Designed miniproteins, single chains. Designs and how they scored, part 37

Each design is a single chain, and the fold is of that chain. pLDDT is the mean over its residues in the fold that is shown.

## One batch from the design tools (miniprotein)

Design m1338
Fold by ESMFold2-Fast:
Structure m1338 (fold): chain A 82 residues (1-82)
Amino acid sequence: SLEELIKKAREAMKAGNFDEAVKYYEEAIKLDPNNADLYVNLGLAYWAKGDLKKAQEYFDKALEIDPNNERAKLLKEQLFPE
């Protein structure tokens, strides 16, 4: 289920298993492609892996889906200041 995938992704993030977190968030996005928070979490997983370009791309994707997503705005400002 969507909730089980999100739970597994969160547990992977807590454990530092960022590749597993990416896989679970990508599967969650397939089930719920308009959920901006899933793209924010995927971006954080890529940031934790040191893939700054993909992190920024996914924060931008979250803002395309929901321009008012506070987490995406704050993380983009904090991690990628202009």
Scores: mean pLDDT 87

Design m1339
Fold by ESMFold2-Fast:
Structure m1339 (fold): chain A 73 residues (1-73)
Amino acid sequence: RPLTPEEARQALEDARSVLEEAKKAYEKGDPRWPVLLTAAYLLAIAASLGPPEFDEEVRRIVEEIRKLAKEGE
């Protein structure tokens, strides 16, 4: 996989941070929340290119992203 453990960890931290911002934006009715959610998803996908030890955490973040996307539909 092309990402180092450090790069994958950073991408996961960034994905979590952006996902929390997307959740707050959604709760406040901020129309930017889908853009933030998309950014979090791309960061989670980037982290999936790291070592397999991060796969479960990537899966959990992606599930949270999918849940929010369905609720906002």
Scores: mean pLDDT 81

Design m1340
Fold by ESMFold2-Fast:
Structure m1340 (fold): chain A 64 residues (1-64)
Amino acid sequence: NEDGERARRAAEEAAKRGDGAAAASASHQFNLSGDKEGARLGAEQARRAGDEAAAEAGWKSYEA
């Protein structure tokens, strides 16, 4: 969907900036909207940014 696509773009851009917290926040928003794949993507982007705590928080959000 359009909102999911836009949110995924935001998570990818956050990772490019090295902003793991922003990527994890995007993961949480994906999960609240029912976009489980987007939540997983956000968590992975946080990990790629090197923010392990944010990545773990994102994965917990995805699994909830």
Scores: mean pLDDT 65

Design m1341
Fold by ESMFold2-Fast:
Structure m1341 (fold): chain A 64 residues (1-64)
Amino acid sequence: DPKREEILKLIGEILRIIGDIIELERKLKKETDPEKKKKIEKEIEELEKKLKELREKLDELDKE
């Protein structure tokens, strides 16, 4: 089923991005340099934006 294959692929990508966000959040909590904190926060924001886009694609495949 091509729809199921696409859904599983999107889920796999979502899980990878969630893992990357968790890793960056752990780094952010341990970081004391304000400049480095800002850089990590920006990377988290970029990944969260990508995660939102993938979630929207998943919802579209499931409901449309």
Scores: mean pLDDT 83

Design m1342
Fold by ESMFold2-Fast:
Structure m1342 (fold): chain A 84 residues (1-84)
Amino acid sequence: MEEDLELAKEHLRLAAEYLVKAAEARAAGDEEKAREYLRLAYEHAQEAGRHAAGLSEEQLEELEAFAAELQAELERRIAEIEAA
C-alpha cells in the first residue's frame, strides 16, 4: 500500500534522527536523555516494521534501498558527533 510505504520510510527516518539525538546527548554527558532518545528510536523502528508488513515485493525493495541510504547517513552523522 502506497501510504504504508511512505509511513514506513517516515518512521525509519524518525528512528535515525532519534539515534543521532541519543549520540549527541551521550557526547554531552546526558545519559538519561540519551536513553530516552534510544527508547523513541526503538518505538519508531517498531512502527516502521508494522507499516512494512503489508508491502509488496517491489515496495520492500524500495524500502530496503531507502534504509541502506539512511543507514549510511546515520553512520556519517554519528561519526561526526563522536569526532567533535
Scores: mean pLDDT 86

Design m1343
Fold by ESMFold2-Fast:
Structure m1343 (fold): chain A 78 residues (1-78)
Amino acid sequence: SKEEKIKEAEKLTEEGQAAFDAGDYEKAAELYEKALKLLEEVLGEDHPKVHEMKVNLAGAYVGQGRYDEAVRAGRGVV
C-alpha cells in the first residue's frame, strides 16, 4: 500500500542518516536512492518529501566526491 511504502522510505531515510553521520556516504547514498524511488512512486516528483530526499542524496554524493551526481540529484529542488 501507499502507507507501507512511505513507512519503508522513512525507515530507509533513518538508516541513511545514521550511515551519513557515521561517515559511510556510500551506504547513505544507497539507502537514500531506495527511499527516493519509493517516495517518487507514491507521492510524485513535485512532493516536498521527494525534494528533501534529493537534497539528502546530493549530500551523500558530495561526501563521496561524486559532484556531478550530486548536481544532478539536487536539480529542480530550488
Scores: mean pLDDT 83

Design m1344
Fold by ESMFold2-Fast:
Structure m1344 (fold): chain A 86 residues (1-86)
Amino acid sequence: SEAERLAEEAIRLAEEALELARRALERGRGEALHRAIGAALQAIGARFLAELALKTGDLELAREALREAERALEEAREALRLAEEE
C-alpha cells in the first residue's frame, strides 16, 4: 500500500541517519558530538513511527515518519560534516 511504501522509505532514511550519526559520534568533538546525539535520537523516533505506520497501515503516520526521517538525515549529515571539519 501507499502507507507501507512511505513507511519502508522512512525506515530506510532513519537507518541511514543513524549510521551517519554514529560516524559523527565516533569522530566528533564538542558541537559535532552534541548534534550527532540529537540526530540519533530523532532517527530512533522516526524509525519507531515508521514501524508503527507499517504495522497499522496508517497513511498519516507514514507521512509523519517520512518527514521526521528526512529531518533526522539532514541533521546527521550536518553533524558528520562538522565532525569532519574538527
Scores: mean pLDDT 88

Design m1345
Fold by ESMFold2-Fast:
Structure m1345 (fold): chain A 102 residues (1-102)
Amino acid sequence: MSDREIARQILDQLMADPLAYPFLEPVDTSLEPHALDVLDELISLSTIQERLDAGEISSLEEFAALIEQMIEGVKKYYSPDDFRYQAALKLQEKFDEIMAAT
């Protein structure tokens, strides 16, 4: 199985999880105009899916780096008391578990 096929299967598992809801779409800059003041790039699970489908992600390591960048973005933008920050920590644990089993 190719790294891209493995990455797509992992992505599909993450996107199917209810914990993924806050991360399915990028932050809406019309509602959050200062998001880019904190984040270098708006990354979501759908953004990663688009890059994977476009052939821009060629390795499992590159895929993992994008997932980590998304999670770190959430941790920078939201406070530790925010449900999205807490969901990001749980999504990280799930991702680490899937990666360890791969």
Scores: mean pLDDT 78

Design m1346
Fold by ESMFold2-Fast:
Structure m1346 (fold): chain A 60 residues (1-60)
Amino acid sequence: EVEELRARAQRLREAAEQAREMKAKLPATSVLDEVYRGLEEQARAAEEQARALEAARKAA
């Protein structure tokens, strides 16, 4: 479970980097900027959830 969340966060970071590269090479669009920010926020949320779950598991 925690490992799965970590893997998902890593994939989200890779997707965010690809969106950033596309934004640099394509016309400036709000859509690409929004996608990049969304992926970054999802990666952060997944990392926070992984930490919370790991802490809860250690408390048990």
Scores: mean pLDDT 74

Design m1347
Fold by ESMFold2-Fast:
Structure m1347 (fold): chain A 66 residues (1-66)
Amino acid sequence: MKLKVTFKGSEEERKAILAELKADPNVTVEELSDTEALVTFNGDVSYAIGRTLRLIGDENVEVELL
């Protein structure tokens, strides 16, 4: 599943979210700018859906499904 993520809030919050995503070997992160990234959840569909819903629920990010 591929997402466009727009980071809101502080640089500290952005770095924390990026570090969590990059720590997962099943996640591909392509940073487009200081405020935008493409995120791909690889692996099982159930895992990909779960991770996507967690990002959608985060008030510090805006998520667009691609």
Scores: mean pLDDT 79

Design m1348
Fold by ESMFold2-Fast:
Structure m1348 (fold): chain A 77 residues (1-77)
Amino acid sequence: RDERERLVQEGIRYANKAAEYAKQGNLEKAKEYAKKAAEKFIKAGASRQQAVDAVRSILENYGVSQEDIDLLTKAAG
């Protein structure tokens, strides 16, 4: 069904927003969106670890620092 695909797309959008906020130095909102992204991936059928790994990959793709990635993935898991 389309719902799983929609949840994955929502997760990707939230992870992109987390990366944007992290680059702006707004770590509070970055954590909020990283957590929302992971929750969407889990609802789509991903394990917690798979959801955290997906968030990490998106943050890395956007050039977020390793320190911020570690902080945000801890909030997501």
Scores: mean pLDDT 85

Design m1349
Fold by ESMFold2-Fast:
Structure m1349 (fold): chain A 88 residues (1-88)
Amino acid sequence: EVEKIKEEIRELLRKLGYSEEEIEELVEAAEKRALEVAIRRLAERRGLDRSASREEWERAFEEAPEEEREEALVEAMREILEALKKEL
């Protein structure tokens, strides 16, 4: 699912006129952003507040079931894709 969303992001960026080099940089940045969002949201769902450390957020993410981690990543990636679609 994540790979499918990445391909949709690449295709959209090509339509917006980005070069292949820029597309790969933007996709990598999108993945990093999606991971940060997923870590934060999953930690919050597990009861960590905003004052918790980065290490506590990362631990909560790693302790989550694989399906929950994948769902959080897919959700964050879809939000990025929808934001990019507004540029069309």
Scores: mean pLDDT 77

Design m1350
Fold by ESMFold2-Fast:
Structure m1350 (fold): chain A 63 residues (1-63)
Amino acid sequence: REILEEAIEKLKKEIENIRKQLEENKETITLPSGEVLTREQAELLLEALEFKLEELEKKLKEL
């Protein structure tokens, strides 16, 4: 449970970082890992991360 809560919190921070950079109209998005993405790649990643967050939150509710 605690590991799952930590994973959710980390994922929320990654989503927030990507959203903030997209809102700033940056041409490229830098991930916490140092990886640089195009805006289109970042938007696709954001969608995938949001889906993953929903899955993890559902699993947490079932515990």
Scores: mean pLDDT 78

Design m1351
Fold by ESMFold2-Fast:
Structure m1351 (fold): chain A 70 residues (1-70)
Amino acid sequence: SREEILRLIGEILRIIGEILDLERKKEELEKKEKTPEIEKELEELEKKIKELKEKLKELLEKLKELEKKE
């Protein structure tokens, strides 16, 4: 239904916003002096970004299936 599609779009937008925030933090850290602490933070950010991007792909696939059923 259209309501299900709109709810899913809302969830997608929320995740995109979170990814953008994390990528911004990553860019800020990449501009700083290379330290072991910064390297660890970058690794953690990259892992979280990857997990969110995987979730985003799943939601986009679900959105495509809902569009077909409409």
Scores: mean pLDDT 82

Design m1352
Fold by ESMFold2-Fast:
Structure m1352 (fold): chain A 58 residues (1-58)
Amino acid sequence: TAEAREHLAKGEEAYARGDYETALEHYRKAVALDPSLMPALLELEIEIGMELIERAVK
């Protein structure tokens, strides 16, 4: 739906800013509106996890 796409776009914008909590919230809302987007949410969660691991090694 158009609303689900809007949430994905806002989530991508938040992720680009490093705002992972806001990115996850928007992706979860998108999946709630369109369950076929579940793979996109799972991919984002994996990417965030890898990013946080990289940042932990200072």
Scores: mean pLDDT 78

Design m1354
Fold by ESMFold2-Fast:
Order: structure tokens, then C-alpha cells, then sequence
Structure m1354 (fold): chain A 58 residues (1-58)
């Protein structure tokens, strides 16, 4: 497995969890993996998009 992808996913999930609650970390991780699969490489952009999607699911 790609260690860089796992690190980025963990970082995004942790950042989203800090802002909206730890219960949303798994959802944020899944969204981050999807965004990376779609070609997103910017950690800030991935975090903002994951946060926006989590807010829609709240």
C-alpha cells in the first residue's frame, strides 16, 4: 500500500475530527480516499472538500 496516501488520509481525518467531532473521522477518511483516487493532491483542498461533504451528512 502507498504510505503517502495513508498518511494524507489520516491527516485529513484528524483535522476534520478536530473541527466537527471524532465520530466523523471515518467518514472524512473515506471521502479523502475518494478525492485522492480522483486525482486530488493538495492536502488543504482535500481537507476543505472532506469538511464540506461531512457538513452535508450532519
Amino acid sequence: SDMDINELVSQVAAEVAKRVGPEYAPLAANIARKLIEEGETDPDEITEKALKEVEKKK
Scores: mean pLDDT 81

Design m1355
Fold by ESMFold2-Fast:
Structure m1355 (fold): chain A 74 residues (1-74)
Amino acid sequence: MEEDIERLRKEMKEAFDEADRILAAVESGQPLPPELQRIRERLKAAKLTHPLSEADQRDLERVFLAFSLFAKKG
């Protein structure tokens, strides 16, 4: 369990970094790469499984928002 949580946190941190790039890409009109789609799906599942801090939850919401905007665009 601990190792799963540690790995999940690492993946979430990487996804948060990607969130900034996604938002910049949305403004630039770049397509969403499939790697980011997989990260989004993992974060969605993780949100239901693990209790997160308020800061982590806010960052997760930002990631979801960026993915939603990108998925709609193409």
Scores: mean pLDDT 59

Design m1356
Fold by ESMFold2-Fast:
Structure m1356 (fold): chain A 74 residues (1-74)
Amino acid sequence: MAEAAAASLTATLEEKARQGDYEGIEATARALARRGLDEAAEAARKAAQAVRQGDIEKALEYAKEAGRLLEREL
């Protein structure tokens, strides 16, 4: 279950990063923070920041990190 949630988070963040949807990534980070998943939320915020800077490769790395951190917290 945790692995499926982590994979879903990573896929969602990667898709948004490829679309340049940093606002959608920020909304996802806020949702994670409201649930107390602060480490995954911080990684998602870093992904959004990388998208805003045009660094899609870095954003994809942070998307994967957010998934790993979510799996650890679940």
Scores: mean pLDDT 82

Design m1357
Fold by ESMFold2-Fast:
Structure m1357 (fold): chain A 68 residues (1-68)
Amino acid sequence: SMRDKLESEVEFFRAVAASSPDPAVRARLEALVDQAEAALKAGDLETARRYVEEARRVVSELEAQREA
């Protein structure tokens, strides 16, 4: 389900945040994950998906910078 997928993605990005050496990146990812979790608890799957997509964008941008 969409909820199960979002819960799995939240867990994934929480792990990414915990493993991030940059405290600013860690704080940003944690804030996005916290907002996604709050939205999931409120039953707002669309808002949760938006925050997860933003977290994915942050990670993708960092990965591109690391590989450049």
Scores: mean pLDDT 83

Design m1358
Fold by ESMFold2-Fast:
Structure m1358 (fold): chain A 65 residues (1-65)
Amino acid sequence: SEAARAALTAELIARFQAIAARRAALEARRAADPSTRAEVDAELARLDAEAEAATAAWRAGMAAL
């Protein structure tokens, strides 16, 4: 249904907005304290994986409709 597709897309957008906010906070942390670079880079890699997983979940949900 159109409503189901809209709901899945809204969920994806909300997830990307949350990831973008977390990425900005991590980049600010690294800028404030460069000694955190390795830990921040690892967290940023996890956020990239989370974004890929969110896209895959959206694609699977859309295909199931």
Scores: mean pLDDT 89

Design m1359
Fold by ESMFold2-Fast:
Structure m1359 (fold): chain A 79 residues (1-79)
Amino acid sequence: MLEEGEEYLRARKYDKAIEAFEKTLQEDPNNVRAWYLLGVALYSLEKYDESITYLNKALELDPDNRVAREALALVQEKK
């Protein structure tokens, strides 16, 4: 569930947040928020390549998504 994933992300329980967002995307693969939040969680775990992949998925669905664009720029600076 998306809301559950967001609660785990706020609690810095990144592994559980990722699992919740992945379940959200299994039910709704067009959920832009789940894609970029998954990218943000992966960035927090220093999994930069996976983070970039999922942030790009969010931008494929919503090219004007400012949060995904800002997160992608930040991750690319680390890579």
Scores: mean pLDDT 83

Design m1360
Fold by ESMFold2-Fast:
Structure m1360 (fold): chain A 81 residues (1-81)
Amino acid sequence: MEELEKKKKETEELMKQAEEAIAEIEKRDPELGRLARESSVGAYLAGLQMEAKFADDPELAEELRKKAELAGEAILAKDKL
């Protein structure tokens, strides 16, 4: 049905956004970027570590945490397909 094709396209778009978000994390911390790629749990942990690492810049910390959450959501969405 059309709904399955829509879900596949939405998941592909989410995966593209997640790759861009992971690349931004990897640029600042290559090891945390790799963690964010491995699993949804890894993405969550990477987000927490980025928040702690950049605690002196709360706006940047929040942005990087949101990017890590997006990566985790994309992995979960892909695994459901």
Scores: mean pLDDT 77

Design m1361
Fold by ESMFold2-Fast:
Structure m1361 (fold): chain A 88 residues (1-88)
Amino acid sequence: MEKANELTAKGGIALQRGDYEKAKKYFEEALKVDPENPVAYLLLGQAYYKLGDKEKAIEYFEKAREVARAHGQDWLAEEAEKLIEEVK
C-alpha cells in the first residue's frame, strides 16, 4: 500500500535525523494503514529504543519478526531477532 510505504519512509528519515517522536508518529500512522507492515514494526521498535522504552522496543521487534515470517521475509525476521538479542 503506497500510503503506508510513504509514511514508513518519512518515519525512517525522521529516525535518521534523531527526531524519534516524529518517527514514532509516522510508523504508528503507517501501521494504522497497513497493520501487516513488518518494516514499520521494526522501525517503530528502533524509535521506542531511542526514546528509552526498551520494553516497547522488544515488543515491536517481536511483532516485526512474526509478521516478517508470515510474509516469507526471513531476512527481516533475522534482523528483528538480532535487535531483540541486542536490546535484552
Scores: mean pLDDT 85

Design m1362
Fold by ESMFold2-Fast:
Structure m1362 (fold): chain A 67 residues (1-67)
Amino acid sequence: MVTLTPEQQEMLDKVMKAMSEVEEREIESELEYVRLSAELLGMKLTDEQLEELVELGKKKLVEAMKE
């Protein structure tokens, strides 16, 4: 299981904020959305890191729903 570090939390928050802005462009897939958001933020991430961010985002969303 991936444990969310403060650095990963910050990156996730930045990506999710950028995803919200990119949503208006009607991105088709969740992974593509994260990739485009990271590109807009000037972040160069590997495919593995992008997939990890998507998974962390889903976990964070589930935790937010519990509150």
Scores: mean pLDDT 63

Design m1363
Fold by ESMFold2-Fast:
Structure m1363 (fold): chain A 92 residues (1-92)
Amino acid sequence: DVVERLLNGEGVVLEIPSKEANRTSIFDDLAKGLKGKDATFIYLKGSVSDEDIERLKQAGIKVIPVNSREEAERLRRELEREGRPYLVFTTY
């Protein structure tokens, strides 16, 4: 469970197909599970819908768009160093 791992202080990298049918349920679960947890969500621009981004923002999750996998990895290492919950989301 991605939410359980994040709540335990683990960082998670999640890579799923761009047209995954259950993407909306994944983002809904993240919004509900991470509400009030000061979590950070890092994603490649274009990989997540505006509706899902807004849902995460409404839950108080910090949402950071990145232009490359290299930028995502740099931010991931920074958050890991700070001991903050983070999720890196990419598509393939």
Scores: mean pLDDT 70

Design m1364
Fold by ESMFold2-Fast:
Structure m1364 (fold): chain A 62 residues (1-62)
Amino acid sequence: SLRELGEKAGKAIYEGDEEGAVEYLKKLAELGADAGALLSAAGVAEEKGLKKAAETARELAE
């Protein structure tokens, strides 16, 4: 579900797991996650220094 994947993505970002964050963000976008939610995740990832996760989320949001 979108909620479960969103929770997993958020946890991965919070814990600094960049590979996990990228994987869950891609799955969220594949299931139709809102662009606003992806952009919010990009901002948090960038603050945590997870540049690849932030870039991935922005690209998925377009």
Scores: mean pLDDT 83

Design m1365
Fold by ESMFold2-Fast:
Structure m1365 (fold): chain A 90 residues (1-90)
Amino acid sequence: MKEEAKKLMEEAVKLLGQGRYDEAIEFAQKAIELAKKLGDKEMLANAYITLAHIYLKRGDYEKAIEYFEKALEIDPSNERAKALLERLKS
């Protein structure tokens, strides 16, 4: 993962821990934008997973499921994203 994207994701997780969900979403979306620009599929999938966790914490289950599914569309072999999505749907 590029240091810039890593820093954006770390900030999103920190803000999530502080209950600052709107700001956490902004940082996660910046990480997604950077991952797309870099063409790094694995980094993009991880950024979608982070955003999905933020939506879960905010109580937006529909968006959380959407972003986990986006991660799997990018990398269908990503067992972590699959396990998280299955837990949400079970």
Scores: mean pLDDT 80

Design m1366
Fold by ESMFold2-Fast:
Structure m1366 (fold): chain A 60 residues (1-60)
Amino acid sequence: GGSEKQKEGARELVRLLGETGPLSRGQAVDALTRMGGLSREEAERLAEELEREGWAGPSG
């Protein structure tokens, strides 16, 4: 469904941004809301999940 594709695309976007350089949670949330089309709450949830999974950059 659209929500799954949206979430997957948003996750990939954050991943690509993180591989370009160090990525903070705030930057990830902003990217997820602006480009991923997620609400801020959804973006924070997904950013926390990606951080827990060890996204590129320091945890935090």
Scores: mean pLDDT 67

Design m1367
Fold by ESMFold2-Fast:
Structure m1367 (fold): chain A 78 residues (1-78)
Amino acid sequence: MEAEKEALKAEAVAAAVAGDKEAVYAAGKELGKLSPNRDEAERLVREVGTAILAALGAAAAPMLNAFARGVMEGLDEK
């Protein structure tokens, strides 16, 4: 559901700002499981990745990697 996706997106951004890579990965994985296909998963990675970049700037790279990995693994495990 869209409300669940929005909550998970917000959780991923909040976890990234807190420096919690494991929580970012976990939120990404749940978003990946909710994604019907790879194109939607990639769109989620770009949308949330943009928000994480806006919040963290140069420090975003490890959080972006954790989120993208989570989303793609979640997509493959559903």
Scores: mean pLDDT 82

Design m1368
Fold by ESMFold2-Fast:
Structure m1368 (fold): chain A 111 residues (1-111)
Amino acid sequence: MGERGAEEAGRAAGAGAAAGAEAGAAAGRAAGLGAARGAAEGGAKGGAGAAAAGAAGAGATAGALLGKEAGEADAELGGRAAAGGAIAAGEEAGRRGAEAAARGARAGAEA
C-alpha cells in the first residue's frame, strides 16, 4: 500500500520521459556513438538487452552525480527514484529472461 507512492514517482518519471523522449533519444545516440552503437540498436529491438541495461544504468548514475552538484536534495529524490526503478525493472526482466531461456533450452533438448 505504501508502494503506491513509489509507483506514482515512476509514473511521473514516465510522463517526464515522454516529454523528454527526444532529449533521451539524442543522449542515447551520443552514448551509442562508439563501439556500442550496434549493440544499443540491437538491444532496443528486443535483443538480450544487456547493453541497453548498461547504458540505462550509466545514465542514471551520471544524472545522480550531476544533479548532486546542482542540487543535493533534488539529486537524492530524482536519482534514487530513477536508479531504484531501473534496478528493480532490470532484476525482474533478468529473472523473466532467465526463465524463458531455461524453458527454451529444455524445449530444444526435447526436440
Scores: mean pLDDT 43

Design m1371
Fold by ESMFold2-Fast:
Structure m1371 (fold): chain A 92 residues (1-92)
Amino acid sequence: SSELAEALSKYLVSLIKEGAKVEVKLEGTTIHLKISGLNNNQLIALSLTLIGFGLDGLEVEVKIEGDTIYATIGGLSEEEAEAVVNAILEAQ
């Protein structure tokens, strides 16, 4: 939904403002994220928040490797996914 896309965009932009480095790639309607620059407690909190978006209706997969989170997010339209990606790129 547009509400979930907006909430996701605002959340990811807030992480960038907190010092996170967010690398993003769009494949069709699936968003691929690589998030680094956060401590272990922040990475765990981030992974739980992304899983929360999955419970709200997005298709979310999360993997933690060391100090980096890898996530895939589906369930958005092409226009919604492009808007999320553009918000991330513009915030950096």
Scores: mean pLDDT 85

Design m1372
Fold by ESMFold2-Fast:
Formats: structure tokens, sequence, C-alpha cells
Structure m1372 (fold): chain A 64 residues (1-64)
């Protein structure tokens, strides 16, 4: 139905916004901790992997 289509579009947009915000937050945390030399290489790598996963999810959402 038309209503269902609009709801799905709204849900996709909301998911995109949430994932984009999470990605920016992860990047900010990595940057701040790296600048302070407070983050281990392993922790930084883990946070980068989370950011990449978010990017992949966003790419899938945009192509769907």
Amino acid sequence: SDLLRKKLEEAKKKADEVLEEARKRAEEIIRRLSEQNKITAATAAALREIGRGIDEALKILKSA
C-alpha cells in the first residue's frame, strides 16, 4: 500500500541518520583518544572496524 511504502521510506531515512551519527561519533572518539595517546592500537583498530561496518550498512541502505 502507499502508506506502507511511505513508512518504509521513513524507516530507511531514520536508519540512515542513526548510522551516520554513530559513524561520526566513532570517528570523533578515535580522533580524541589518539590525540591524547590514550588509545591502544587494538582499540583504535576495533573502532575503525565499527566505522567501516556502519559505512557498509549505509551503502546497502542507499542501494536498496
Scores: mean pLDDT 75

Design m1373
Fold by ESMFold2-Fast:
Order: sequence, then C-alpha cells, then structure tokens
Structure m1373 (fold): chain A 62 residues (1-62)
Amino acid sequence: MEQIDKEIADLKKQLEELKKKAEEYEKQGDFKTAAVYYSAAGILEAAISFLEELKRRLEEEE
C-alpha cells in the first residue's frame, strides 16, 4: 500500500510541474509549447485517476 501511495504522490508532483510549465509558456505567448505540456498533464492526470481508482478497489476487496 505505501508504494502505490508514494507513486501517486510522485506523479501528482510531476503533474503540478507540467501544469506550471504549461502556464509559463502560455503567459509567454508560446501556445504551441503550452499545448504540449497541457496534453502531457492531461495524460498524467488520467493515469493518476486510474491508479487512485485501482487503489480504492484493492482496499475494498478485503
């Protein structure tokens, strides 16, 4: 259980970093680069949601 919690936390940290980079590029007017980081953030956010749901189901199966 601790390992999956750590992985989710690490991924959430990476997600925050990607969103910050996207916002920085958007503020600079580099919308193409911002879109790449937003897309990467969206993919990572979906992965985090999947892992959180998987953890929830594994905890409920006991």
Scores: mean pLDDT 80

Design m1374
Fold by ESMFold2-Fast:
Structure m1374 (fold): chain A 100 residues (1-100)
Amino acid sequence: MKSLSEEEKAEIAREEVRAAEENLKKAVEALKKGDIRKAAVYFSAAGIHASAAEFYGASPEDLARLAEAFERAAEEFKKAGDEELAELARRLAELYREKA
């Protein structure tokens, strides 16, 4: 891996949190339009970005933001009728809240 400063890692972690939040919004929008496949793709992308944020040393505040974003997505997925995505998002919200 490329050698990075702690400041560079923190900046990447914050960017990855923002990318996770944006992909969760897109997943919710896709599901509300009935595009289940696209919702799953955006949700998977959000999970990858969240994992990258953790890998780069996301702060407790950044981890709390991830927890809130996944919690909101879980509520919206449940309202849209996708209980499987809702449960996965809820579990990720719990994991990031425990780590915050």
Scores: mean pLDDT 87

